# Designed miniproteins, single chains: the designs that were tried, part 8

Each design is a single chain, and the fold is of that chain. pLDDT is the mean over its residues in the fold that is shown.

## One batch from the design tools (miniprotein)

Design m244
Fold by ESMFold2-Fast:
Structure m244 (fold): chain A 73 residues (1-73)
Amino acid sequence: SPAQQLIQQGIEYRRQGDYEKAAQYFEQAAKLGSGQIKAQALAYLSSSLFNLGKYEEAEKKLEEANRILVELG
């Protein structure tokens, strides 16, 4: 899926230490994805935002990811 491809690209940028670029890709993936894929993208986005020092935004994205996972379970 397009969302999964964006997650893979985000992971690659994160591996390179480019958390800003990674966050952009994960944000796009979250917008295009649904269910588990969206939750995964939001979790990666949260982690990247945390590495950028954007703790409040990171917490909000993790909360959204957890809400989706609870609804799926």
Scores: mean pLDDT 90

Design m245
Fold by ESMFold2-Fast:
Structure m245 (fold): chain A 108 residues (1-108)
Amino acid sequence: MKLTDGELAQELVKLGLDEYDGFKGYSLGYFVAMMKYLSEYDPSVVPAALEDAGAKAGGEDFKELVEHMKKLLKKNNGSIENNPILKALENIKETGDDPEAYIEGVKL
């Protein structure tokens, strides 16, 4: 089911506060996948969702991840779909269901 912008922003905040400090590799993959799905819906909302997530994030690693993704979005004209790291991982693994592919592209 497609989330609204506000619902997705709250899920990103929840993931950063409740999941990232007790991080499981799958949670990071889910976070990246959700941002990608939001980008496909309306790319202009992704920077706002990341800003909200970064402002409310509790974990330092998650804050650094959000800042890194914001910088990548800015370099790629505001679209996470144009992120060269995510594109490279998708080209390497065409199966689409490997959370490690997203983790490797997003881990700093």
Scores: mean pLDDT 46

Design m246
Fold by ESMFold2-Fast:
Structure m246 (fold): chain A 60 residues (1-60)
Amino acid sequence: KEKFLQQLEELRQQLLDPEADLLALEEQVGVLRLAAAVLQERELFDDLDSLELQIKQRRE
């Protein structure tokens, strides 16, 4: 759980970099979604959905 929250925060920080690799960030969000499913915590999915939306908006 603590490792998950750390990785989530690291993704948010990487998203602040205008030269961030958006495809790599999307892949990391996918990995965290699988981890969130194991933890069964709704708030984690909401945070991941928000990050995924931000990444998609930057790609378009």
Scores: mean pLDDT 74

Design m247
Fold by ESMFold2-Fast:
Order: sequence, then C-alpha cells, then structure tokens
Structure m247 (fold): chain A 80 residues (1-80)
Amino acid sequence: SEEEVEEIIKEAVEEAGKLLQEILDKNGKITPEDIEKIIKKMEETVKKLAQEKKLDQESIKKLEDYLKYMKEIAKDKIEE
C-alpha cells in the first residue's frame, strides 16, 4: 500500500541520517564516497523491508523509482 511505501522510505531516510551523523562525528566532514555509501545503505534498507513486507508490484515500482531518483541526485553531487 502507499502507507507501507511511505514507511519504508521514512526508515531508509532515518538510517541514512544516522549514518551521515556517524560519519560527521568521526571524520568531521562528508566526502563524495560517503554519499555513495549512504545511498547504498538506503538501497539495502529499502530492498530488505520490501521483501519482509511482501509488497505488491505497484509499491515495488514506487520504491524503484525513488531509488533511481536518489542515485541520480547522488551522482550529480559527486560529479559537481
């Protein structure tokens, strides 16, 4: 359902935020490599939760579109 998609996105964002804070606390800065690591963690979280919740095909498509969007943003930030 749409609510399940939103919950998965929320959890992925929260995990990304935690990793971002850990990197800042340890290193004092975020590098392009760190951004790639954060995006990869989001992808892993989304994939795991989608499988656990046994989402329908429409919900999976929404999550795939979200992940594609996040990857494009990350790529743009790394190259700029």
Scores: mean pLDDT 76

Design m248
Fold by ESMFold2-Fast:
Structure m248 (fold): chain A 59 residues (1-59)
Amino acid sequence: SPLLERLLKLVESMRKVGFSDEEIMRHITSILEQWEKEGKITPEERDALLEEIRKELAG
């Protein structure tokens, strides 16, 4: 997914700057909620993207 790829690059950038995994998840959640409100993604796609990012952060 192009959106997942974009989010993963953002996660890596935030980790490099020193954000915690919890702070990264809060920021990603905010972005995805905004994309849902704008009609760019569905609620189901939002939840799926959040779980993929959570898995990536957990290892």
Scores: mean pLDDT 85

Design m249
Fold by ESMFold2-Fast:
Parts: C-alpha cells; structure tokens; sequence
Structure m249 (fold): chain A 66 residues (1-66)
C-alpha cells in the first residue's frame, strides 16, 4: 500500500499493511487511528515506544476517523 492510497481513504475506511522490514513507524497522521495486529496504538509516549518495537510480519491497520 502506498502513501497515496492512504490519503484517498474516506472517514470510516481502513487500509492494512503487512510489514516487510523491521524499523520505526511514524505516528499516525491527524485524523487516523492506528492498529497493530488488531490492537489500538495509544497516543503519546507509550504509542511511540510500541511503534519502535514492530517486527517483520506485523499487520498495521490505518482507519480514517476524521
């Protein structure tokens, strides 16, 4: 999935990506909620540390909420 596909999402739509590389993900853009393996990523510092620990094979879901 490309950044362009994510930007085309409408409120209530979701997109999934299976990670092919380990590495830090950026925080979700404004208006999106992020889920990893079905678990919602918390806001703030706790979410940041969780995103640093992602592994190859993790499924990231972005849901547009506004």
Amino acid sequence: MTLEEVLKLKVGESAELTLTKSGPLARPPKGFKMYVNGKEIPDGIDGFYYLRRLKVGDVVTLKKVS
Scores: mean pLDDT 66

Design m250
Fold by ESMFold2-Fast:
Structure m250 (fold): chain A 70 residues (1-70)
Amino acid sequence: EEEIKKKLEEFNEHIQEIIKKILKGEEMTEEDYKKIEEGIELLKKISEEFGEVYKAAIEDQINDALEEAK
């Protein structure tokens, strides 16, 4: 649980940075794509362990991060 929350915080932070780069017209790097893939893998793991209800809650958190980046 604690481990998963930390990973979600890191993913949220990385998504905000990536969105800021896109909005500024900066090119996404290999590292940016890797961080997105890591976040997707984390969401897959959470969905498998806890089911779709937790996945939906996490998607809300990601949406909040996207709004913050604007």
Scores: mean pLDDT 68

Design m251
Fold by ESMFold2-Fast:
Structure m251 (fold): chain A 80 residues (1-80)
Amino acid sequence: SKEEELKRKKAEKDFEEADVDGDGVISKEEFVEYYVSRGTDEVSRLVARAEAEKVFKAADKDGDGVISKEEWIEYYVKYG
């Protein structure tokens, strides 16, 4: 569907922004830092950190401690 296509495009963009090292995977540290950096104040940054850790755990399908681009896109299309 067009909705799924738009979600895929957004997930790809968000992944590329969070993948600071450009290695094609996002580490837990990179993911948390990405979400925290989007916070506008101290409280929102603390909330963003907690949510990022929760989302990372759910998106890390392989349990290998990193999120691949494919895992992130699938997570976002299904849940985001």
Scores: mean pLDDT 74

Design m252
Fold by ESMFold2-Fast:
Structure m252 (fold): chain A 74 residues (1-74)
Amino acid sequence: MDSAEELYEATLREVERLVAEAKANPERALLLLDRAIGLLEATATMLEKAGHHELAEELRKRAEELRREKERVE
């Protein structure tokens, strides 16, 4: 697999782990969702700079989904 695809998949797995922990621990939900959003945005920027625009856009879409989830928790 391309290293970009590996980074994309690893990022999504870590984000899913953070989201699952946020659902299991509502007291930490805002912190964990912010961490997940930050990871998605940072990784998307790196992938975009490397020319992987499609993967970057998918990560940004996931970040927007998590922003909506965070709004529901707030």
Scores: mean pLDDT 84

Design m253
Fold by ESMFold2-Fast:
Structure m253 (fold): chain A 111 residues (1-111)
Amino acid sequence: SLEKDIELLDELIDYIAKVEEQIESNPNISKQEVIDQLQNVINLLQEVREKTENPEVKALLSKLIESVQETIREIESLSAEEARLKASMTLGSIETALSVERQVLKKELEK
């Protein structure tokens, strides 16, 4: 249902915002800890993709998973500080994309 998909997107947005805050609030975070946090985001995106029946939401989540995986690959060549900044930028972009999709679903629910 549209309501269930909105709830799933809300859970993702809240989780990703918390991960971004954890990365941004810890200037001494190791590169491995940044990668581990990004892997946790991938795991949650995959779980929500399995739970949703909406093909557009599934397609978006697949694209976002690929984006996080690409960021992890890029981080391998970066310093810990650069990795932290890159991860924060990627998570912010994902949060924006999920928020846009949430607004689309909410508009459909109001019809």
Scores: mean pLDDT 90

Design m254
Fold by ESMFold2-Fast:
Structure m254 (fold): chain A 116 residues (1-116)
Amino acid sequence: GEAESGRKASEAGGNVAAGKEPAPGSEEGSRLASLGAAGGAGLGAGVAKVYGEKEGEAGRKGAEAAREGVGGRAARLGGLAGIEGGEVAGRLVGGGISLGGAAAALVAGGEGAKGG
């Protein structure tokens, strides 16, 4: 379930990273998606910081790679996560997940951007 939804979000983020902004309809949904993307990008940065501080050097390197290499992928994934409930993801990372959830998504996003 989680891997499948992450895969779809990653593909959508790839378009943004390639400089191809998603062209949503001029509707309320596009406004909510923009707010989610902005909030998710901010949350993604926060998660990366928490991950780096929590996991030390290994997490720090992963977080830096995600911030520098992910670009639009992180924004798209963050946007979807923000709409779905990014606060929960941030809580899980801070509460006890070392390599799961949003932190793993950020690292995976960085690797994906590097690979394609």
Scores: mean pLDDT 43

Design m255
Fold by ESMFold2-Fast:
Structure m255 (fold): chain A 92 residues (1-92)
Amino acid sequence: MVEEYIKEAEKKLEELAKKAGVSLDHLSEKEKERIIAAYALELALRDGAPRSVILELLSRLLGVSVATVRSLRSNEELEELYQEQLAKEAAA
């Protein structure tokens, strides 16, 4: 499941960048991977994916352990955290 969302998010990111006229050439490989993880998380949340999949994607996005992410109480908290990280990536 996780790899499936990552692959779909990668295609989505490329497609959205082209439509918005935004160049991805300014992003480092690490930054691209984090943005891909963020989009994969959005897709997983919209699909109602299992919490385990959401936690793994958040772990990748934040660069922290899954145990840290598991401390979050609800999918709404996970979604809020995703929105915060996406905003940081857009600004950096």
Scores: mean pLDDT 68

Design m256
Fold by ESMFold2-Fast:
Structure m256 (fold): chain A 85 residues (1-85)
Amino acid sequence: EEEERRRRELEEEREKAREAEEERERQRIRREYEKNPEKYKEKGEEVEKWEEENRERVERREKVFEEASKTIEEMKEIVEKLAES
């Protein structure tokens, strides 16, 4: 249905926009730290912690995507076997 398709497209666009915004924020913080490490040492540590937390979130998302893809592929194989019957 068109409504479900539009919802997925909006969700995908929103996620891309979110990732771009996070990347810009991270670059800004890094630049501040590079200019004045002594003043922004705390921000540098926050960036490192954020990157570690973000890595865990990305890995979690990738695992969910892989599991979903595997399930879809298994369903396709079942449908194909039924069609051969």
Scores: mean pLDDT 72

Design m257
Fold by ESMFold2-Fast:
Order: C-alpha cells, then sequence, then structure tokens
Structure m257 (fold): chain A 88 residues (1-88)
C-alpha cells in the first residue's frame, strides 16, 4: 500500500538525515545544518524518481520540509541541531 511505502521511505530519509546531522561538528552553523537537510532530501528523492509511489513520498517529504522551514526560522543557531533531531 502507498501508506506503508511512504512510511518506509520517510523512515529511510530520517535515518539518513540523522546520520548526516550527527556527522557534522558540534559548532556547525545554521547554514551548514540547513544545507545538509536540503541535500539529504534532494538525494533521497533522486533515488525514487521511478518509484510508483513517488508522488505520495514526495508529498510526505514536502509536508516534513514545511515543518523543517518553520523550525529553521524560529530556532536559535545553538538549539537548531537538537530541534532538527527532534523532527526525526
Amino acid sequence: AAAARVAAEMAAFKARLRAALEALPADASKQELANVVISTGQEHLATLLDDPDFEAIARALEAWYQRFVEVLRNTPPEELRAALLALL
């Protein structure tokens, strides 16, 4: 089912993003954190272009990305890593 596929791919994206965020230095800038989130999302979607459920997966990632943008705007740089990890 599309819902199960979407859940699995979102879990894969979140696991990949967690690893990427944890690999950054503790003093990583807000821009560096934002760039990692954007790059990880773009790379994940690029692997799924031929997936029959691509549109549903892309929509789920877009909904998560809207929450990311809100957190990015409203969170101080020193709290941003913890706030991003809380979105996973």
Scores: mean pLDDT 85

Design m258
Fold by ESMFold2-Fast:
Structure m258 (fold): chain A 108 residues (1-108)
Amino acid sequence: TEEELREIAYKKDLREQKENEVMAREQKASDEIRDTFLSEGIEAARAYLEQRGAEREKELSDMVKQAEGLTEEERMKMLAEISRKQALFAHELAAQRKTLAEMEDEAA
């Protein structure tokens, strides 16, 4: 049906948007750790990585606590957003760790 075709198109667009968001975030995260390493050195880059990880963990923890005070409908929306952010943060952190490891290896 026309509705089924619209749903398929919408799901494709949504998937492409999510893939593009992940790639953009990974690239930005890699650029940020690379810039820190080049401008401030390896110890500053490691500190930046630890700080970003801690900030992301705190953000997710704060959202979980906020979800406990919500209605069931708003809580479900918040849990979905927490899951989405957790996945994005994992991609960012993995990209930063990979970039830092490659730069540390090149500097050795």
Scores: mean pLDDT 84

Design m259
Fold by ESMFold2-Fast:
Structure m259 (fold): chain A 94 residues (1-94)
Amino acid sequence: MKVEKGVATGDERTNTVGAGVKASSPEDARAGIEAALKGIQEAGGTPVGYAVAESADGFTGGALGVSKDPRKMAEAAAKGIEEAGGKATYTVAD
């Protein structure tokens, strides 16, 4: 899987985690988002949904999950992407 950029953001105000990926192909964007959602689910979060869209510079994937521990889910989403061979970082909003 080749994900050029992945970002997972936990939001402690809403108990949500969002994950976004950029890739050169729709298959890599989907694989990146599916890896993020798998990480969230394995860490005890609940996946809500995902989408992959074409843009002028390639493909963007987005996913949403819910958890009482958004920091743990953001870390798990980023780790899932990295373990699948992509690049990702995570952050947490207050």
Scores: mean pLDDT 80

Design m260
Fold by ESMFold2-Fast:
Structure m260 (fold): chain A 107 residues (1-107)
Amino acid sequence: MKVLSDEELIKLLGEQLRNYLTKVKKIPQSVADKGVKLFEELLKAIDNLDLEKALKLVEEMAKTMPRVFQSFVISTLIGRKLLALVDGDEKMYELIQKVLDKMSSLM
């Protein structure tokens, strides 16, 4: 399997989100661009175990982004949480769970 760097994986996920929002959900490009930037910054904060920054980013997402964006982010985070569980990365698992709990509280 091709091993992607964390930066390459974040960029790939951001591109998938952009395509989902613009091509599938018909969200305007300007909204999608802002959403992709917030999403990539969230994934970077999670990779850096920066819970405070991650929580601030999901609060901004809740105020500025549509529900279809929130659903994509939640699905991505659930996937990453499951990978952290398989890898035995308890710190990553707990951090992602706290981020998901915050997102749920804002909806």
Scores: mean pLDDT 83

Design m261
Fold by ESMFold2-Fast:
Formats: sequence, C-alpha cells, structure tokens
Structure m261 (fold): chain A 74 residues (1-74)
Amino acid sequence: SDEEFFEALKRYLQTELWFSEEEAEAVVKALREAFGSREALQAARPEDIVRVLTAAGHPISLATAERILAFARA
C-alpha cells in the first residue's frame, strides 16, 4: 500500500541516507502531499522531487532525489 511504502521510505531516508527522524518525517510528508501515491512518485523526475522538497523547506541534492526515486521504483 502507499502507506506502507511511505513508512518504508522514511526508514530508508534514516538508515541509508542518514537523515534525522524529524527530517525524514518532513521529507516523506512533503512527498506524500505533493505526489499522493508511490505510482505518482515513480513517474516523477528527480528535478520535481528537488523542487517539491526545496519549497517545503527541506532542500536536497539532485543525487539524493535520484536515490529516493530509485527506491520508489525498486
């Protein structure tokens, strides 16, 4: 489910990308609000993820956005 995916993404951000719990929660919330589903996130470009997170006050690199997208597409 999308709920299970976003919980897994939060854990991935913390364990593999070394985000704090607060940062990971904020990033997942912003992505969930912007894209709504795993499928919508999978269809996004890395630049769209950077834009969304920058607007939410949690800027990331394009490389980090590509890693998030790869996780979503796994």
Scores: mean pLDDT 88

Design m262
Fold by ESMFold2-Fast:
Structure m262 (fold): chain A 60 residues (1-60)
Amino acid sequence: DEEERKRKLEEEIRKKGEETSKEMLDLMQKMLKQDSSQEALEQAQKEVEALRQKAIEELK
């Protein structure tokens, strides 16, 4: 029974991650417009990782 619950949770997390990724893409585009540096891209990636972890924590 735990396996089925884990699978459901994993799917919910993945769906949330996709929505979060779309918002992150928009944010990256805005950052790139303001600062087209590779450093800005690296910072955006860190923000994406932090948001993904937050989404997982909320779904817990």
Scores: mean pLDDT 70

Design m263
Fold by ESMFold2-Fast:
Structure m263 (fold): chain A 83 residues (1-83)
Amino acid sequence: DDIRPIIQQEVDRYIAQGRLNPSDRDDIIAYTMQRITSDPTSFRAFQAAYRQNIDAARQGIRTFIDDYLNNRDTLGQQIPPIP
């Protein structure tokens, strides 16, 4: 089953709550997808959790979103100076 719509839903909830800038949506979705899919064992565990307990799967997604946000300031430090 495609997990991307569930990730999109959680990211959109963060945006609706003012916890996330809409311009960061695609980057956070890509980051979260990479984190979940980078290890086949973790991906299978996530798929199993999604089928058995959707709340646990959503909580896992929120953990990755929070991890991205905690690193956001570091990622933003490489903006070219305006001439």
Scores: mean pLDDT 69

Design m264
Fold by ESMFold2-Fast:
Formats: structure tokens, C-alpha cells, sequence
Structure m264 (fold): chain A 80 residues (1-80)
């Protein structure tokens, strides 16, 4: 079971991912990842399920993966 603070942080992460979906998809396309939209949708679905099930460990794993995507997106904005 997630604490209210943990749930709020993960919901903020989910909201960020949804808002920046196009940028993340473009990043994955530039890196040659097959099915970039499917990969992003997979992260969204897994994070939604982790929040719903209170799976703290799985939510942390997804947060780390999304954090890497955030860094990649930020780098591509500054350094093409």
C-alpha cells in the first residue's frame, strides 16, 4: 500500500510522462528504438498498475526508467 506522499509523487510522474509523451516518443525514435509509442504506453500502463496495486518496488523501478527518459529528452533539447 502506497503512502499518500508516495502516491502523489508517482501520480506527478505519470502526469509528466503523459504531458511529455511526444518528446519521449521522438527521443526513442532518434535512438532507433522499435515501436517507441508502444514503449511509452507500456511505461504508462505499468506505472498505473503499480499505483493501483500499491507495488512500491515496481513503482520505483519504473520511476528510475522514466528518469532516464527524462534525462535523454532534456539532453536532446540542449544538445541535438
Amino acid sequence: KLSPAQQALLEQLLRWLRRNRDVIVETLEKLGVPDPEGVVEGYIKELEEAIANGDVKKAIEIDVDIGVLQLEAAVLEVFP
Scores: mean pLDDT 73

Design m265
Fold by ESMFold2-Fast:
Structure m265 (fold): chain A 80 residues (1-80)
Amino acid sequence: MKEEQKEKVLEVLTRDLKEGSKFDKETQEKVKEGMEKEIEGISKHFGPETGSEVAEKVGEEVPEFKEHLMKLAEKLREKA
């Protein structure tokens, strides 16, 4: 993945998750599931390290989902 594409993806995912954190708990759970699918897709196409790095970066920007995204990053690395 080109660095420019990676930065664009991080910007979009971070924005979507920040917007999602403002909704009710039911909607937040759906946003988490959507983010997991997107990051797993990145991991499948660009490798588990790239997917893990994206999860970690988004988690640092959105503290409400940091624990969940850090666990996802660890899980992706374990599957490598």
Scores: mean pLDDT 75

Design m266
Fold by ESMFold2-Fast:
Structure m266 (fold): chain A 98 residues (1-98)
Amino acid sequence: SRADIEARLAQARALREQYRESDPYKAALADLLIGMLYHILGKTEEARKYFARAERALLLGGALRLVIEYAPESGSPALQAFIDRLMHYLETGEELTL
């Protein structure tokens, strides 16, 4: 539901703030997650801002292909599965294969 996506967006924003100074790569992944959630909500301009931030930071981290590969498609099962994996990684620190 929209409420569930908005709750996940709030969690993703908290993760971004948590990692901003301690782990710029994880902060960039959180920006990607926020962008994908805004895209699902139909907030195109917000999504673009976060994708631009993530792409810039991930280029420095060497992960540009991730942004391209998971380019947002609203409601796609692949996008939803990736969001779930990325959020779990950011919350738990478990291994993430990109």
Scores: mean pLDDT 73

Design m267
Fold by ESMFold2-Fast:
Structure m267 (fold): chain A 66 residues (1-66)
Amino acid sequence: MIEIFIENKPYNSNIITASVFKDGKLIGYIELEVENGKVTVKDYNLDIDISKLLPIIKKKVQEMLK
């Protein structure tokens, strides 16, 4: 099972870090940039295909911005 934990962003920062866990172990990070309600990937260090994770991550970030 893959689990994604979105970390608190610093005050006045548009960068959000998402920690990716697989079977309870941390496998990597994804850095996201949020500008004008648009979520983009800034950087990542995962050995898996992030294209399958991006819709899930973007949905979670959009829920946080409400």
Scores: mean pLDDT 72

Design m268
Fold by ESMFold2-Fast:
Structure m268 (fold): chain A 60 residues (1-60)
Amino acid sequence: SPEEVRARSREAIGEGAEKGKQRFDELKAAGITPSSIEMMKILADAMGEAYDAERARLAA
């Protein structure tokens, strides 16, 4: 349903944000400090990946 698609999309974006934070922790553990722009790109990429994956699952 449209409500389920909306709810799952919001959940996927949230999951992507958590994955983005995990990527920050991994970079910090490796001694890498990303710039603010690089951090924004990492978060955007993680959120986009999660959204695209969930959209593909919902289409199946």
Scores: mean pLDDT 78

Design m269
Fold by ESMFold2-Fast:
Structure m269 (fold): chain A 60 residues (1-60)
Amino acid sequence: MEKEKALEQGRKTLERAAETFSPEAVRLAADAIIDNFSQYGEEARKEAEKYREELEKRLE
């Protein structure tokens, strides 16, 4: 399913951003990914939101 691939790519992108950017930058990147994931349905959007929250917890 193509949304599975998109979720994996999104996770990789957020992980990369977390290593390179500040927590604020990660949040902005996550927002953009959430918008893109909405093209693949509500389920994908919810998963992207979870990624953002989890990364924010780790970067606190």
Scores: mean pLDDT 66

Design m270
Fold by ESMFold2-Fast:
Structure m270 (fold): chain A 89 residues (1-89)
Amino acid sequence: MELEKLVREMIEKMKAGVRYSEDEQLELLKELFRAAGFPQEVIDKLEELYERNKKGEDISELEEEITPPLEELEKKLKEIVEKIKAEEA
């Protein structure tokens, strides 16, 4: 799975002492959404939410639109992370 590969690469980089900036975290989150098979519209909404939040603009409607796909992605990520942790134990 592309998503599992990205999660494994992230864990390896974190173990090597690599830290992600907020901007790098956004780009990584966009890649995770793509790898999980989410449509481009979700990724575009995530980017718009981030940019508008940086400007102090109202993001309430974008938060409501992004919350369901974010929750689905978080569940998939937790499953993969637990699998990797079990392999390391």
Scores: mean pLDDT 77

Design m271
Fold by ESMFold2-Fast:
Structure m271 (fold): chain A 113 residues (1-113)
Amino acid sequence: MAPKREVEFKAPADPDLDYGIEVRALGENEVEATATVTFADGSRITVRIRVKAPSLEDARYRALEIANKVLEAASKADTPEEAYQRAKEVADQIKKNLEKEGYEVEYEVSLEP
C-alpha cells in the first residue's frame, strides 16, 4: 500500500480546549481535512471535510480553509453542543460558497460525549 501524505496543524490552545487539524490526500485532486476540538469534560467535536478541486494543492488549500474556520467557530463556543451547532453552520455556509465556484465539498460533523 502506498503511504498517504498526512500533515497535522495545531492552533494555539485555550487552557480549556485541545484542538488540531489533520490533512490527507484521498486522490490526485481530492483532500480530506479532519478538525477536532476536545473540551475539558472530554467531549469531542470532529469535523471531516472533503474537497475535490482541479489540483491537489487547491483541494488541500480549500480543505484547510474550511477546517480552520470551523475550528475557530467551534473554539468560541461556551458548550460542546454550541460548538457542534456552530461547526455545522460554518461548514454548511462555506460548502455552499465553494460549490458556487465549482468545487465539490462534503462535510460531516460529530459530537462524542
Scores: mean pLDDT 74

Design m272
Fold by ESMFold2-Fast:
Structure m272 (fold): chain A 66 residues (1-66)
Amino acid sequence: SEAELVERLASGEISEEELREITRRRAEPAARGLADVLGADEALRERILEMLVDAETDALLRAAAK
């Protein structure tokens, strides 16, 4: 869950790099589904994935810092 990721990040159990890897795996199905709906090529699918990973990682980092 997101709460567990926030706790693990706040405690130093996981690094920002590990968090990005976790969020990337979680975001893959959503990025693929969105890319399919948009008729996106591989390059746009990768950009969608990175945008989702960046947004989720930033949100979790802000939550862990508070």
Scores: mean pLDDT 81

Design m273
Fold by ESMFold2-Fast:
Structure m273 (fold): chain A 71 residues (1-71)
Amino acid sequence: METKTKTVTAKAGQTATITVPNDGSEYKVEVVGGTALAPPAVYRSGDGSEYVATAIASKEDDLTLKVTATK
């Protein structure tokens, strides 16, 4: 079992997007810094090859979004 983590930081009012290969891993999405305007949206690309997590940062603070993939 291997765990891989990817983080992205968006400026206040901007959108944070993390895209990772959909390789059969278990994915967990977390807001680890700042405030999201709404809960993170998660979806697969149209061909199913990618896992995408997106969150919009509040205008008050930068947002750090984290995706953890475990296989």
Scores: mean pLDDT 79

Design m274
Fold by ESMFold2-Fast:
Structure m274 (fold): chain A 98 residues (1-98)
Amino acid sequence: SEYEKIAKEFLKDPRKTLEKLGLTLGDIANVLIEKGVIDKPEEVPYVLPQLVGDLPVTSEKVRKFLESLGIKPREYLTEDERIKVAAEIIKLALEHKK
């Protein structure tokens, strides 16, 4: 999948991958707000690493979003689960910009 390749790049270097795609952290924030994961853009640095980084899943809104993707909420996501989440977020951000 094209989105899985992009997601793997994003997990290694989020800033460079977003820049290459013409996306900003604001575009990511908009996706997370629409999905009910965050209420405001300022929450991105605390929530995004729970989904695609190395922070434990502590947010109930994050758990509900993971369940909507068919992912069982756990304290730490597997690499495959992080790739799936990153792919979905990037796909939605790119679709929203069209």
Scores: mean pLDDT 83

Design m275
Fold by ESMFold2-Fast:
Structure m275 (fold): chain A 97 residues (1-97)
Amino acid sequence: ARNTDESLLSDYEKAAIKIEELVEKLKNGYNKEDEEKLYGMLALVIYGVINDKIEEGAKLALKYYEGDEKAIEKAKEIAKDEKIKEQVERHIEELLS
């Protein structure tokens, strides 16, 4: 656990924390809505990594977590990409196993 002020964390680190929180929540009780939220966040983060837009992808993932409409639409478009879908599904399997 980090005793660092959240405002001093990168958007990537903030997104990673929210992803870890969703993973723990899913391990303690499966919920389809939380799984869809985890999927969308991972799609945006992976999109950022693949396209050398790590900070942009992380910012969108955080906005998606907060229910931002534009971030949700972007996640849906990105998640239709076969390569991103395969990467997300692999990551979820590793996180939930």
Scores: mean pLDDT 78

Design m276
Fold by ESMFold2-Fast:
Structure m276 (fold): chain A 80 residues (1-80)
Amino acid sequence: SEEEKKEEEIIDDFLGFWDVDKDGVITLDELKAVLLSQGAPEEQVDAAAQAFLDKLDKDKDGVITREELREVFEEEREKK
């Protein structure tokens, strides 16, 4: 559907921003690297990256996948 296509485009943009090695998953180290590059305080980067991972990592394997992002965006869409 059109909503599914829009969701995939949002996921692609998200992965393109956070997935610095282009392997299709986002790791804690990649989250930290991006946050530091954007000027986040070093003392807050670890906590912020971990909180981000904890929110998006639905299976608790330490990485964020395309499927987990899809589930999160679908839940947020339902709240409108």
Scores: mean pLDDT 72

Design m277
Fold by ESMFold2-Fast:
Structure m277 (fold): chain A 88 residues (1-88)
Amino acid sequence: MTEEEIQQARDQLVEALRAAGFSRMEIEAMFSKIEEIAKELGMSISTVYQIALMVLQGQQLPPDATPQQREAAARIQAFLAQLEALRA
């Protein structure tokens, strides 16, 4: 929730996206989508970064995850699929 914590979460997600083979423009599009999801669902940006990282790493949300967290994960999964489809 501090600027430093947000930057650390962002940097970790950038590294994960680069490791997955995403381009700079695709990474920028992903961050724009994360900001949109955070605003629409009333979630902190750092929480959505953490969910995006979990989704990208193939991790599942815990069974007690909130409906908002599950919705954020679903939207991130859908957007990642769109980015991959645009490369085909």
Scores: mean pLDDT 80

Design m278
Fold by ESMFold2-Fast:
Structure m278 (fold): chain A 65 residues (1-65)
Amino acid sequence: EEERRRRELELMERIRGELGRAEDARQLKQQGLQDPQTRKESLEEAEKVIAEAERRIAELMREME
């Protein structure tokens, strides 16, 4: 019981980490849109980080059931 709760909390912590990474990437994407010269590079970088974080979140959520 305690072990299951600890595992759940650990998975939630990892999910929060990935969510934070995705939010940071979305913020960078929004900032990149403010600068026309870096727009393309910022969008490509942010999209990659967001996609990776979303994949990681999906995997972690599957482990939680």
Scores: mean pLDDT 74

